Designed miniproteins, single chains, continued (3). Designs and how they scored, part 17

Each design is a single chain, and the fold is of that chain. pLDDT is the mean over its residues in the fold that is shown.

## One batch from the design tools (miniprotein)

Design m8593
Fold by ESMFold2-Fast:
Structure m8593 (fold): chain A 51 residues (1-51)
Amino acid sequence: KISELEKEFRKVAEEAAKNGDPELVKKATEIYRKLLEARKSLTPEDLEKFL
């Protein structure tokens, strides 16, 4: 589940970079927040990977 969210986040971020679509940026932020909520004890290494 978390691996799927991570992959989705990276995909949406790539699309946003290519299209410049603010809706995609917003969606990427939403997925990132869900990842943080799902893994309350994330390490700094995990957080850096998602940015």
Scores: mean pLDDT 69

Design m8594
Fold by ESMFold2-Fast:
Structure m8594 (fold): chain A 74 residues (1-74)
Amino acid sequence: ELEKKIKEAEEKKKEAEELSKKYYEEAEKIKKENNDREGAVKYSAYAVLGAGASADAMINERKAEELRKEKEEL
């Protein structure tokens, strides 16, 4: 079942990476189209969401690496 956990972590990483990309794309779109206070708030919100998704991707990458190392040491 270690292989299942590795695959789940790898899948979660890919999902988080895609989500991060989408949030950053939305932030950039807002930044280009809006020059007001409301636009700045929306940009900040999407940038934070993008950073959070990026952090989730890094956490899952680390988990997958740790699980792969455990499998190799057996």
Scores: mean pLDDT 81

Design m8595
Fold by ESMFold2-Fast:
Structure m8595 (fold): chain A 68 residues (1-68)
Amino acid sequence: GAAEDLARAEAFLRSLPGAEVEEVGDDTLRVTLPDDPTFITGVALRLIGDFPEVEVSIEGTTLTVRAK
């Protein structure tokens, strides 16, 4: 379900070098990534592909990851 996908996404994001992961709500993560557009795009695509019950939005170096 969405909660399990979010928990697995959080574990994945916390494993990334240079990633800062913050819980900003019960169903929402804020993730700050290194300033590398290729890396940021790759992380976002992997989140969409591997965790279908999460929503991802990108603003600069920051990803917002939300359970559906």
Scores: mean pLDDT 84

Design m8596
Fold by ESMFold2-Fast:
Structure m8596 (fold): chain A 117 residues (1-117)
Amino acid sequence: MPTSVELAEELAAALREKGAVLRAEFVSPAGRRWGATADLADLSKEELKEMAELVAKGGAAAGTEARAVATTAEGEEYVVEYGPSAPALSPEERERAAEALERAFAPVSEAVARALA
């Protein structure tokens, strides 16, 4: 069966030809997997990298194994991975992670918030 991860990967591949793309994958402690893709073509390379870092940290803080891959319009990839035992986010990092997730991945932010509840 196609997973949300597989669907997010297909969407990311289609969007990569059109600009910067961020793809995220999350794995719960129970082994449930889900993914999301965001078209971030209007972000700078540095903003895209920061977004990937914050999304991965947010997922890890929610108790998931999180992987975020940011691909620039030039085809450069930045991979950020955190396990569920990653260091706790500072209050400032938590606020930035929530903002980044809301901006890039509304459906993923809801899934991460549910994992935190």
Scores: mean pLDDT 64

Design m8597
Fold by ESMFold2-Fast:
Structure m8597 (fold): chain A 96 residues (1-96)
Amino acid sequence: LVEEAEKLIKEAEEAEAAKKYEEAAKKYLEAAKLYLKAGKYEEAVEAAEKAAEAAEKAGDKKTLAEALKVKAAALAKLGKYDEALELAKKAEEIEK
């Protein structure tokens, strides 16, 4: 899980450097999900935040909403409930 997530982060960084924001967003999102499953909540927050930023640059609302939900889930695991709730609400508005 962690090794797979680290590989995806590197691939996402390379895609972002090439301005392939849709590819970068999807790879950061997959890495964030793997970190979340592995209990690496701080790393999941960072990866999900990068996924959201790349998704916004790509205009990919679906990936943006998914990234915000993963970040919210990781923040909730870290006890940051108010921040998690705000991001979950933002993700729902984007999906509507």
Scores: mean pLDDT 85

Design m8598
Fold by ESMFold2-Fast:
Structure m8598 (fold): chain A 58 residues (1-58)
Amino acid sequence: KTMTREEVISRLTSLLRSLGFPEERVEAVRARLEAELPDVLDEEQMARAMEIAGFRRR
């Protein structure tokens, strides 16, 4: 599956907020995702985004 960087960042930042992370940490993760990820993410890049955010589902 393919998603845009903006969609992935939006989903991950929403998830971090729902888990109770402070806004400072959410913004740090967002900045890192913006720096590290391409405009369009494949499945491998989405897995990398999850790791950058500090978790993986599996």
Scores: mean pLDDT 75

Design m8599
Fold by ESMFold2-Fast:
Structure m8599 (fold): chain A 90 residues (1-90)
Amino acid sequence: GPVRRAAATVAALVMSRLGLSDEEVDRILQLMEEDPLAGVRAAVEAAQRKGATPEEIRKLFDEVIDELVAAGAITPEQAAEVRKLFDEAL
C-alpha cells in the first residue's frame, strides 16, 4: 500500500546514503513488503553494522522524510505513518 511504498522509499534512500550495497538494500526492501516492522529493523541493524549510530539513523531518516514531503513524493500523512513504523523499530 502507499505507506509501505513510502517506508520502502525512505529506507532505500537512508541505506544508500549510509553506503549499503544494492543487494543488501533490495533484500531488506523485499522483507519490508512482507513485514514492514521486520524490514525496518533489518535496515537499522545493517546501518549499525556499517557504523551508524541510532542517532545518526534518526537524523538521516528525518532529513530524507522532509526532502520527500517537500518534493511531493510522499504525503504528510504517509510521513507520519512511516515515522511511527521507524519508532517501533528503533
Scores: mean pLDDT 82

Design m8600
Fold by ESMFold2-Fast:
Structure m8600 (fold): chain A 74 residues (1-74)
Amino acid sequence: SSRDEAIELEGRGLEALERGDYEKAIEYFERAAELARDDPGLRARALENLAKAYKAAGDYEKAEEYRKQAEEAR
């Protein structure tokens, strides 16, 4: 299911983030957010992870953008 794929991608993204592979982490979390489009809670979590990945990459503008999107997700 899209939900199961989103959860798997979230795990892959977190592993990439731990390795310092911010580009891969961003790609995984972007895909997770897309797959979680109809699941507000899971989408919010994916957007929070995107914000964390962008912050780790030094892109503070994108990090704040995704943090706000996560707060608005329902």
Scores: mean pLDDT 88

Design m8601
Fold by ESMFold2-Fast:
Structure m8601 (fold): chain A 100 residues (1-100)
Amino acid sequence: LSQREQQLALVDEALALVEEMRARTAESDPELAALLDQLRGVLEELRAAIEAGAPRETQDALLARGLEILSQAQRLARDDPELSALLGEVAELLLRVRGL
């Protein structure tokens, strides 16, 4: 895969994990669900930026925003080990995108 194809695959995997978490939290935790909605929006914007070949600075700013939202979500999910693990996987995927 090209670098761009690798980045898109990682973002798509992150989006899938976010959608799984949104399905689990929609009724039980409206604050967390709202943060996951924000994260999804940022990841969709990042995906579009990568597809469009946006400058590295633009991609890095979106990655930083996503990681900030993840940090907030991890604090809310502190008592949920499964959800914390999924949030950690999303963070790892975003760090891998940044490293490409």
Scores: mean pLDDT 87

Design m8603
Fold by ESMFold2-Fast:
Structure m8603 (fold): chain A 82 residues (1-82)
Amino acid sequence: MTIEEIAERLKLLLEAAGFKVLETKVINDKQIEFVIEVPEDVSLELAKQIVTVAANELVPGAEVKVEKIDGNVYKVTITLPT
């Protein structure tokens, strides 16, 4: 599976979880960034848990970082295992 295919499948999983994917960016062969908008009542910690489960379902050992940009908009960085 290519990094681009992983990014596409992760986007679909995040959208299935109820998140709006605003941006998808492949940074390198090991790293993907998403900008997501979550429902107002979903916390950062819950969003991180959902993303982490989705990423590890597709790629076991993937590392997930979630950072607040503004309001309910979060930057998600997924790093694939070496």
Scores: mean pLDDT 82

Design m8604
Fold by ESMFold2-Fast:
Structure m8604 (fold): chain A 56 residues (1-56)
Amino acid sequence: PDELVREGERYKEEGNYLKASELYLQASLLYEEQGDYESYVELVRRSVEMRRLYEE
C-alpha cells in the first residue's frame, strides 16, 4: 500500500487529481484489509479531497 500512496502523491503533484484519488482509494482498501484503520480513514479522506479538486 505504501507504493500506491507514493504514486498518488506524484500524480497529485502533477495535477492529475483523478488518478491520485484512485490510487489513494486503492491504498486505503489494502490498509483496511490489513486492519490498519487509521491509514484507511486518512487515505479515504485524501481520495475524497482529490476527487473534489478534479470536479472543480
Scores: mean pLDDT 81

Design m8605
Fold by ESMFold2-Fast:
Structure m8605 (fold): chain A 56 residues (1-56)
Amino acid sequence: MSEEERKGIEEALKLAEETKSISIALAALHDAQKLGDEELVKRAEELIEKLRKEAE
């Protein structure tokens, strides 16, 4: 499950970046936090910050 969950989060992060969707990025952050994957958490937080700046 852990590897499949990590792949799902990576796909969600990619989709959020392509669609500029903060909601998808937030869902990916939550899933990464539940997994305890610090790298995915960091990537999700950075993406959310970038998307918020672009939405201004």
Scores: mean pLDDT 80

Design m8606
Fold by ESMFold2-Fast:
Structure m8606 (fold): chain A 75 residues (1-75)
Amino acid sequence: AQAYYDQGIELAGQKRYEEAIAKFEEAIKLDPNFALAYYNLGQVLLSLKREEEAKEYFKKALELNPNFKPAKDLL
């Protein structure tokens, strides 16, 4: 899970958002409780102006980790 997550972060930094989404989705498939992967998928969706979808992923991140301050500040 971590390796796909790290690839997603790198791709998002390069503004390769569609490829970043695919990598975060793979990370989530391997670890459905990976709160940080949900959070960063939301961030990428927000960059694509897909705000409603981004909010859903931020909510999932916060549900998995209620003390995850970055997601809490966005909701």
Scores: mean pLDDT 78

Design m8607
Fold by ESMFold2-Fast:
Structure m8607 (fold): chain A 93 residues (1-93)
Amino acid sequence: AEAGRAEAIRGGAEGGLAAGRGGGADGAGVAAAALAGAGGGLSAAIAGTEEGARREAEIGKAAAEAAGGGNEAARAGAERAGEAAYRGGVAAA
């Protein structure tokens, strides 16, 4: 449970960071994308259900993509963030 939460947050942050850097965001945008990914991971982990984890992962993914610049490279990083948030969230539930 705790390991799943830690993985969701870490993977979300890493995916968000990749979204910001890959998308060509400035330093504030990269930080915002990482935070959005990490936040999605946390929300997914505390959702307590598989459906809740999926929903929160999708929200975090969308936020990370937008913060990263909304282009294809930002989307790829955001997809990794959402996948990590969902996997860790399900493991935490």
Scores: mean pLDDT 84

Design m8608
Fold by ESMFold2-Fast:
Formats: structure tokens, C-alpha cells, sequence
Structure m8608 (fold): chain A 64 residues (1-64)
């Protein structure tokens, strides 16, 4: 398992938590949580592809 695969898994977990917060009407908290997690993923060396895919899915969650 590569480091990028682990970081991708962490991004998916963060998106799951974000979706849960949005479902509870906590959109601002979801945005703050996601931005913090995204920054931490960048610090850990996540590829730009992982970051952009996570951001795209986050925007989709906000539109639900």
C-alpha cells in the first residue's frame, strides 16, 4: 500500500464526516472541518489529484 493510497483513504473518511455534518444542517462546521483536513492532507504529501478530487466531491456534498 502506497502513502498516496493511505492519504486517499483519509480524504474519503473526511468526506464522509463532512457529509454527515451537512445532513445535520451544519454546513459551516462541515466547511471548516473539510478545509482543515485538506490542509493536513497537503502537509502529509497528498498529490494534487487527491486534493482536487476531494474538493470536487465536497462541492457535490454541499449541493445535496
Amino acid sequence: ISEQEILEGLALMALGVTKLLVSKGKKEEAKEFFEEMLERLREKGASEEIIEEARKRFEEILEE
Scores: mean pLDDT 80

Design m8609
Fold by ESMFold2-Fast:
Structure m8609 (fold): chain A 86 residues (1-86)
Amino acid sequence: MEEELEKAREYAKKGDEYLKQGDYEKAAEYAFKAAEYLEKAGLEKHALYVRANAYLLLAKYYEKQGDEKKAAELREKGLKLLEQAK
């Protein structure tokens, strides 16, 4: 549990660093990894919230690439998970 929480924090920090650089793809990748370790640590609601944000970041990546259809699909998935995490 302690190891999983520490890895979740490390991945969340890396995701934030990439987000500040405008690298939405890597920001999403590390957010998904953080969510995975939060889930392993037993923090299911927090994991859902972080995973939702990861989908929203990935949607921004595809929007930037011009893939509006995939961006919309990922946004809907992220928003649904956000509602589920409340």
Scores: mean pLDDT 86

Design m8610
Fold by ESMFold2-Fast:
Structure m8610 (fold): chain A 59 residues (1-59)
Amino acid sequence: SREEVAERIAELTGMSVENALALIDIAEDEGAEVLRQLLVAQGYSEETAEEVVRLVESL
């Protein structure tokens, strides 16, 4: 499921699966709000960031 979620994040954002796995680690260690803020800071829309957070929280 972790790899499948990372693949979906990669499809939504255009990032690599390795980068998507790192985002899952950030959410687990720092929390979902930190992940959301990092994605917006990297130039992703708030809607995309919320969708990524939702996918990670489904784990």
Scores: mean pLDDT 83

Design m8611
Fold by ESMFold2-Fast:
Structure m8611 (fold): chain A 57 residues (1-57)
Amino acid sequence: TAAERDAHAVALAAATKKALDYQSKIESGEDVEKNKKLAEEYTALAQAHAARIAALS
């Protein structure tokens, strides 16, 4: 449904922003191992939401 697609679009944007924020912290040398794990988790979450949007389109 449009509502399901819109919900995934919002979640995709949020997950992408989080992944970029954690990537920025890795680049600055801040808690690299922790932020690397979090960046990977949010990147995977963003990819899952993107795949769901594609399936709903």
Scores: mean pLDDT 84

Design m8612
Fold by ESMFold2-Fast:
Structure m8612 (fold): chain A 75 residues (1-75)
Amino acid sequence: MTVEELVEASLRARREVEEFVKEVEENGSLEEIKELLKELEEKIKKLKEEGKTEVELTQLELKRGRLVELIKELE
């Protein structure tokens, strides 16, 4: 992957994270959001164990952080 491809992937990942968070906020219940957070934490754990790419981990960690923030706001 080139530096330009990595930058493009990172920007795309950020957009996808924000779209995901908006979708969850608009259509998800607090209980459903908590379940999604649990699923994301399991995926992050598995990806770390598998040695997956930094971009993939960063995207999931951003989603996790945003869901934690959203849960805190809704509680």
Scores: mean pLDDT 74

Design m8613
Fold by ESMFold2-Fast:
Structure m8613 (fold): chain A 55 residues (1-55)
Amino acid sequence: SLLDKRLELLDEAAERVKAAMEEAKAQGIYDPEELEKKIDEIYEELAKRVDELEA
């Protein structure tokens, strides 16, 4: 159950990363720092949600 929930959260985070990369490509991605910040925020939210599952 917890593993399934973690996998679902990971999948959602991966989808968000994909969406951010697609947006960056559409905008002309040559500013990797901006993309990295967006990805970092996605993973920070993932970490918080995973931590809540532990509680």
Scores: mean pLDDT 76

Design m8614
Fold by ESMFold2-Fast:
Formats: sequence, structure tokens, C-alpha cells
Structure m8614 (fold): chain A 99 residues (1-99)
Amino acid sequence: AMEKVEPLIKILKEDKNPFVRAKAALELGKIGHPEAVEPLIQALEKDKDPTVRAAAAEALGNIGGEKAQPAVPLLERMAKEDPDPGVRAWAEYALLKLK
């Protein structure tokens, strides 16, 4: 499981295809490794594609617990301010999971 985290983080940051980046985010959420939290925060804040931002929010909620707490301020902002309604909905979902 650990050996899969670094390649997925690289795909999330660098792949040209937003659906491939979104899939990497969701897989990082399923693995639940704390090393994925900061890359997922960066994807939620900075990725140009709303599908990737939504996947990053979902993944942060699925990681959950104390290790995902650093994402809470950004998730609160995205739930209110992201232009995409899907990103807002998944940010709200993640906040519910992090309570």
C-alpha cells in the first residue's frame, strides 16, 4: 500500500488529463495515507478542473480523522466560494466526515 502513494501523488500533480488526476485523488483517499493530505489540499486549492477539486475534497473526507484536520479551513472556504456546485457539495461532505 505505501509503495503506491508516491506515484499517485505524482499523477495528481503532473498528469495532463484531469480525469486521470481525479482518479489519482480518489485512490489516495481510499489508501488513506497521511502523506496524501498536503498534495490533496494543493489540488483542492489550485487545480483548474472542478472534477479534480471535487475528487480532492472527497478524498480528504475519506482519509478523515486528525491527519486530515489541516484541510478544514480550505474545505470551509471551498464549500462557500468554489464556482462549481459539485466542488462545494464534496467540500461539505468532507467537513461532515471531519467532525
Scores: mean pLDDT 88

Design m8615
Fold by ESMFold2-Fast:
Structure m8615 (fold): chain A 55 residues (1-55)
Amino acid sequence: SREKEFEVHVQANLIAKEELEKKLKADPDMPREEQFKFYVKKFNEEYEKLKKEAE
């Protein structure tokens, strides 16, 4: 359902944000462009994983 897909999207965003925060704590000088790429990569990885687990 669309509601389930939205839940997966929200959860993936939260996990990706948390991973980025951990990465920034370890590497606070990471450029903004690399931060964005890291976030997008983590979001996509978690989204695919959660989507598979929800089925």
Scores: mean pLDDT 82

Design m8616
Fold by ESMFold2-Fast:
Formats: structure tokens, C-alpha cells, sequence
Structure m8616 (fold): chain A 57 residues (1-57)
């Protein structure tokens, strides 16, 4: 798998494990990948961390 596929699958797994519905988790995971591909790794991590926190609440 590509690095993009690895980032997507990891983000999707973390979001769904946190309780986020699959459709919403896929959209968030796609945005995380998009930011990472633009070199915005800090923004991608912040988005993922915030989404996980919201899903757990």
C-alpha cells in the first residue's frame, strides 16, 4: 500500500474505534490525507486528534 493508503486506513481505524460513524470517519480521514499530502502534517495531526476527542465525547 502507498503512504496515503496507510495514513487513510490508520486515521479511519482510530476514528471508528473512538466511536465516530463510518461515513463521517471516512470524510475526516480523507481530509487528514489531503492535509498530509500538502505537507501540512501538524494541521493533519491536529484535525485527527480533535476529531478523535469529539468522537469520544
Amino acid sequence: STLEEIIFQRALADLTAAGMPEEEARRVAEEVVRLALQGKNAEAKALLDAAIARAKE
Scores: mean pLDDT 86

Design m8617
Fold by ESMFold2-Fast:
Structure m8617 (fold): chain A 58 residues (1-58)
Amino acid sequence: SMTKLELLYLVFEAARNSSLYLLELMKKNNAPQEVIDEIERGAEELEKKVEELRKEIE
């Protein structure tokens, strides 16, 4: 059984990985720079949350 904290870590890690994948896909398909910038900022925020949760688990 996973703890609540471990489950939150997995959810935010998946969200971060999805945002990074979408960022690459948008860049490859020449999406508007405004869209790319918004996704990049979202990915940075998710990365910060993943790092915070990682430290709580350790």
Scores: mean pLDDT 86

Design m8618
Fold by ESMFold2-Fast:
Structure m8618 (fold): chain A 94 residues (1-94)
Amino acid sequence: MKEEALKVIDEAGDRLAKASDEAEQRGDMDSVIAATLAIIGLAIAKNDIERGGDPKEQLRSAARILRRAAELSTNPDVAKVFREVAEKLEELAK
């Protein structure tokens, strides 16, 4: 579980970083800010898991941050990425 959780968080972080870069190229600063907040949430979850925290609890926490980031994003494609990542984290947290 711990290794699976860390892998999914790293994959999520990479996907969000790409979405942030694409938003920045378009001048979509709302999506860049939303993606940055989501990445910070993933980093906090990863750090907590590495320090012996409950992987399922941290995945659920990160998913909540991602769903909030989707609400803040004005770009529907970026919001969809946040929701898809949140769903994957929630599935692993079951």
Scores: mean pLDDT 83

Design m8619
Fold by ESMFold2-Fast:
Formats: sequence, C-alpha cells, structure tokens
Structure m8619 (fold): chain A 70 residues (1-70)
Amino acid sequence: DYVEKILNAKSRRELLEVIQEFVNSLPKEFAEKLEKRLSEALLAAGDDLEKAKEAAAKVVEETLEELKKS
C-alpha cells in the first residue's frame, strides 16, 4: 500500500524513495503524468513534511483510482 508507506515516511528522503518506487511500478505514460503532479504538489507543500506527505498521498491515491479504471 503506497499511500500507507507515504504517510509513514519519517523524512523527506524516505518520502521521495517511496514516490520513486511507485513511479517505477507504473507504465511510462502514468509515470510522466504522476511526476509532474507530484512535483507541483511537493512544491506547494514547501518545507512542511506532513503537508508534503498528505499532498503526495492524495496524488498517489488519485493515480491508483485512474489505474483501476484502465
């Protein structure tokens, strides 16, 4: 469960590692779209790790729902 892994990340490095693992598990088209959305969400969250985790988890959850419909 990638959403759970993201929410349990203890540092920005760990958060980015989980994100990279998820991106690497996706088809290229989804990976490119996800990377753009994640970079925008992480930039908006700034230095707040909890906000970054919530934003990343939401983007990952939305991407997983899109994959279920494909």
Scores: mean pLDDT 79

Design m8620
Fold by ESMFold2-Fast:
Structure m8620 (fold): chain A 56 residues (1-56)
Amino acid sequence: REARRRALAEELRRLLLEGDGHVSSEQLAALAKKYGLSVGEVERLAREVYLELAEE
């Protein structure tokens, strides 16, 4: 479970960097389906990853 969260966070980090801080609703929905999470859970993690990148 922790390994899955880290894999999702790495995908979100890559997408945020490629999208200049943006991840589309379609990308969030695809990740939610891939990792067995709700879209809201993926959005929450994406926000956490974005804030971590902004603080670096």
Scores: mean pLDDT 77

Design m8621
Fold by ESMFold2-Fast:
Structure m8621 (fold): chain A 78 residues (1-78)
Amino acid sequence: GPPPPGPARYETKEEKISEDEYKVTVRLEGADADAAAQLREFLRKLEEKYEITRVEVRGEIAPDGRARLEATIYAKKK
């Protein structure tokens, strides 16, 4: 089933790079499993209307000890 709403924080920033190309930055804080599941679902939905050309993922432990995952997604409009 779909992942339950977790304590993970989910932030997105969308930038238009060209007339048909977008850069989306997704920042997730919380449990690693919940963050990964949320990112996977976001990518699946994005792929319905856009062609994902590049994905960069960075993970680290935040100063408060919580896991942080940042993904930069480049997508082209279909």
Scores: mean pLDDT 70

Design m8622
Fold by ESMFold2-Fast:
Structure m8622 (fold): chain A 61 residues (1-61)
Amino acid sequence: MVSIREVLDGAPIVLASPVEQKAFLEALEELEKELGTVLKDLSEEERERILKLAEEIKKKL
């Protein structure tokens, strides 16, 4: 998916330094890890609901 990278490259948030980029990437990794744990504990029905919501958000990008 090239569009996500293009959106990041054209985003108003410009990460000018390697230090800023590293901090941003670390925050994203931590968030993804937390979401993975939460999704694991959710029921199959709730998990499908969240994935469907994520797909709808993706459509708006």
Scores: mean pLDDT 59

Design m8623
Fold by ESMFold2-Fast:
Order: sequence, then structure tokens, then C-alpha cells
Structure m8623 (fold): chain A 57 residues (1-57)
Amino acid sequence: MLAVTTEDTTGVGKGIHVLPKGTKLEILKEHSDGTVTARSLETGEVVLVSKSKLKLI
């Protein structure tokens, strides 16, 4: 499932990653706390990010 960031936000992986508005992500898992585990299509890194900052495409 593909998504794009709607605003500048942060993802948490091996550290804190700045995700600029318009960053494309593949959602791997949704969590009950309103976060998602997603893979960056640009870097391949897996990050935890807030679902509220994403739009499904």
C-alpha cells in the first residue's frame, strides 16, 4: 500500500529521519496506536511514522 507525506515530518528507524512533504512510502504494517511501519521508496529504509501525516495513493 503506497502513501505520501502531507507535510514535513519525522520517521524513526536506526535514528530520526526527516521526511519532507511529498515523500513516497510503502506501508508495511499499520499499528493500533496510529503509527505505521513504512519503507521509503527513495532510500529503502524502514521507518515508524504517524499515519496522520500520510495520504494513501
Scores: mean pLDDT 81

Design m8624
Fold by ESMFold2-Fast:
Structure m8624 (fold): chain A 76 residues (1-76)
Amino acid sequence: SEVEEQLAKLSAEQREAVRFTARGIYLAEVDFIEKLYKEGKISEEEARRELEGIARVAEELGDQELLERVRRALEK
């Protein structure tokens, strides 16, 4: 995966910093997608597709908290 390839090129300390930063960015993106859907600016199909994309990234990062957040959003 692109995420795994990028992480493999970094030191352990840099990889942890990237994972932590990625979590914050993707959590904010989930909130933004939910807001757009709630405001009627995107369809349920579009919101679901974007959230499924973030779920794949969460799985690649091994980030269970991000994955659980996305799964909760997909249940709405």
Scores: mean pLDDT 79

Design m8625
Fold by ESMFold2-Fast:
Structure m8625 (fold): chain A 83 residues (1-83)
Amino acid sequence: KIEELVRALLAGDSSAVTPLVKEALQKAFKELGREEKAKNLKFTPITTADGTKVYKANVTPTDEEVDLMARIIREAAERVRAA
């Protein structure tokens, strides 16, 4: 699932960004034993005053959770590129 989203993003599908972050962050929460936080994770897109589109999570991830999420995405990207 995460590898499929990485593959879509590498193919130029920017709509895969939010689902990829959500799936990777949910996986990070589960690996850290934070299953309730994983179940409740939702993303809302917002547009800033300068026209930049950003995404707001309904839960605040910790630095540990963000670091693990980034590692999960990086490892998935390495597997996709190596195959």
Scores: mean pLDDT 75

Design m8626
Fold by ESMFold2-Fast:
Structure m8626 (fold): chain A 55 residues (1-55)
Amino acid sequence: SPEEEARERLRRETQREASDWFAANPDASPEEVAALHRELQARYQERRARALAEV
């Protein structure tokens, strides 16, 4: 479904963002990693809500 496709795209985009961040920050502290996870989750939820509103 369009909603499932939108969710899958957002999931892949979030994974890419995380991978890019870790590549740029290989020495990140556990605290920084935890902060990133919270940030990515918040952004994912916002983008998911917007994507679902569009389809």
Scores: mean pLDDT 77

Design m8627
Fold by ESMFold2-Fast:
Structure m8627 (fold): chain A 69 residues (1-69)
Amino acid sequence: MAEKIEDRSSVENQKKFLEEVYEGVKALVEAVAKTFERLHGDPDAAAAFRERVLKIIEENYKKELEKLK
């Protein structure tokens, strides 16, 4: 049950959870970008992809933090 995961009344715990999730997602994006670079052989395309996706992830992370108000 969700109640066993963390105290949802604690914004601090929710922020820690989101931080861990986003750290994991960032690692996945880096792995995907590296694979993309090898697959296409275009480092500039891989860099553009990584930058764009990281920007979206960061924006979503900020939105989630704002919801925790």
Scores: mean pLDDT 74

Design m8628
Fold by ESMFold2-Fast:
Structure m8628 (fold): chain A 65 residues (1-65)
Amino acid sequence: MPKIKLTIKKDYTAKTPEELSVKKGEVLTAYLEEVLDPEHIKLKLISTGEVGIIPTSVIEDVEVI
């Protein structure tokens, strides 16, 4: 699965148990598990092993690494 680097542009608090909370200015390294729809992606964080969904609206940039 592709390894990606995500830059977060906006704070987000998980609204469901399947979602991840993120903070503005975070840089996350993750495996892209699934693109659920154009507004939501599922990823696995490399540092913690956490799996969850984030809205694409909080993402500034995505780099494949």
Scores: mean pLDDT 82

Design m8629
Fold by ESMFold2-Fast:
Structure m8629 (fold): chain A 78 residues (1-78)
Amino acid sequence: SAFEKELQALLKEIQELMKEYVKLVEENAPQEEIDAVLERIIAKLEELLALMKKENAPESLIKAVEDAIAELKKLRES
């Protein structure tokens, strides 16, 4: 389905951004570069959340993504 393909594409993008984030942190990259990748991850998770809500995904999965977004937003404010 179109939804399944869009979901898989978003999850793949999020996974690659998470790998980039971890690498930048481990390599002591400039904070501005780390923050930029973190903001991209948050934006993609917000896109995932919107897609999941539109397609009536299970409430438990929606909550898990909302909780993940909240935790990442706390990291940027630390």
Scores: mean pLDDT 86

Design m8630
Fold by ESMFold2-Fast:
Order: C-alpha cells, then sequence, then structure tokens
Structure m8630 (fold): chain A 56 residues (1-56)
C-alpha cells in the first residue's frame, strides 16, 4: 500500500542517516523496529537495510 511504501521510505532514510553518522544505537533500534513491521515485504527490505548498515 502507499502507506507501507511511505513507511519503508522513511525507515530507509533513517537507517541511511544513522549509517552515515556511525550511530550503532539508532541502527540497532531500527533493526528491532523493522522486525515488528506487519507487511513481510516491507519488513524484509527494512531488516536487510539495517543489517547491511550494521555490517559496514
Amino acid sequence: SAADEALLEKGLAAIEAAAREGNRTVLLAALHEAQKIPNPEVRERAVAAAREALAA
């Protein structure tokens, strides 16, 4: 849905900003919140982005 797409875009932008700053606390919080997203496709994409940022 448009709401799920907007939520994903907002989440990805927050993860990207935290990754640029090296803020692991925010990235870990983003990973935890991503795992709670009801839409499985949105959840998988957000989780993957957060994990990739944490691995860098």
Scores: mean pLDDT 78

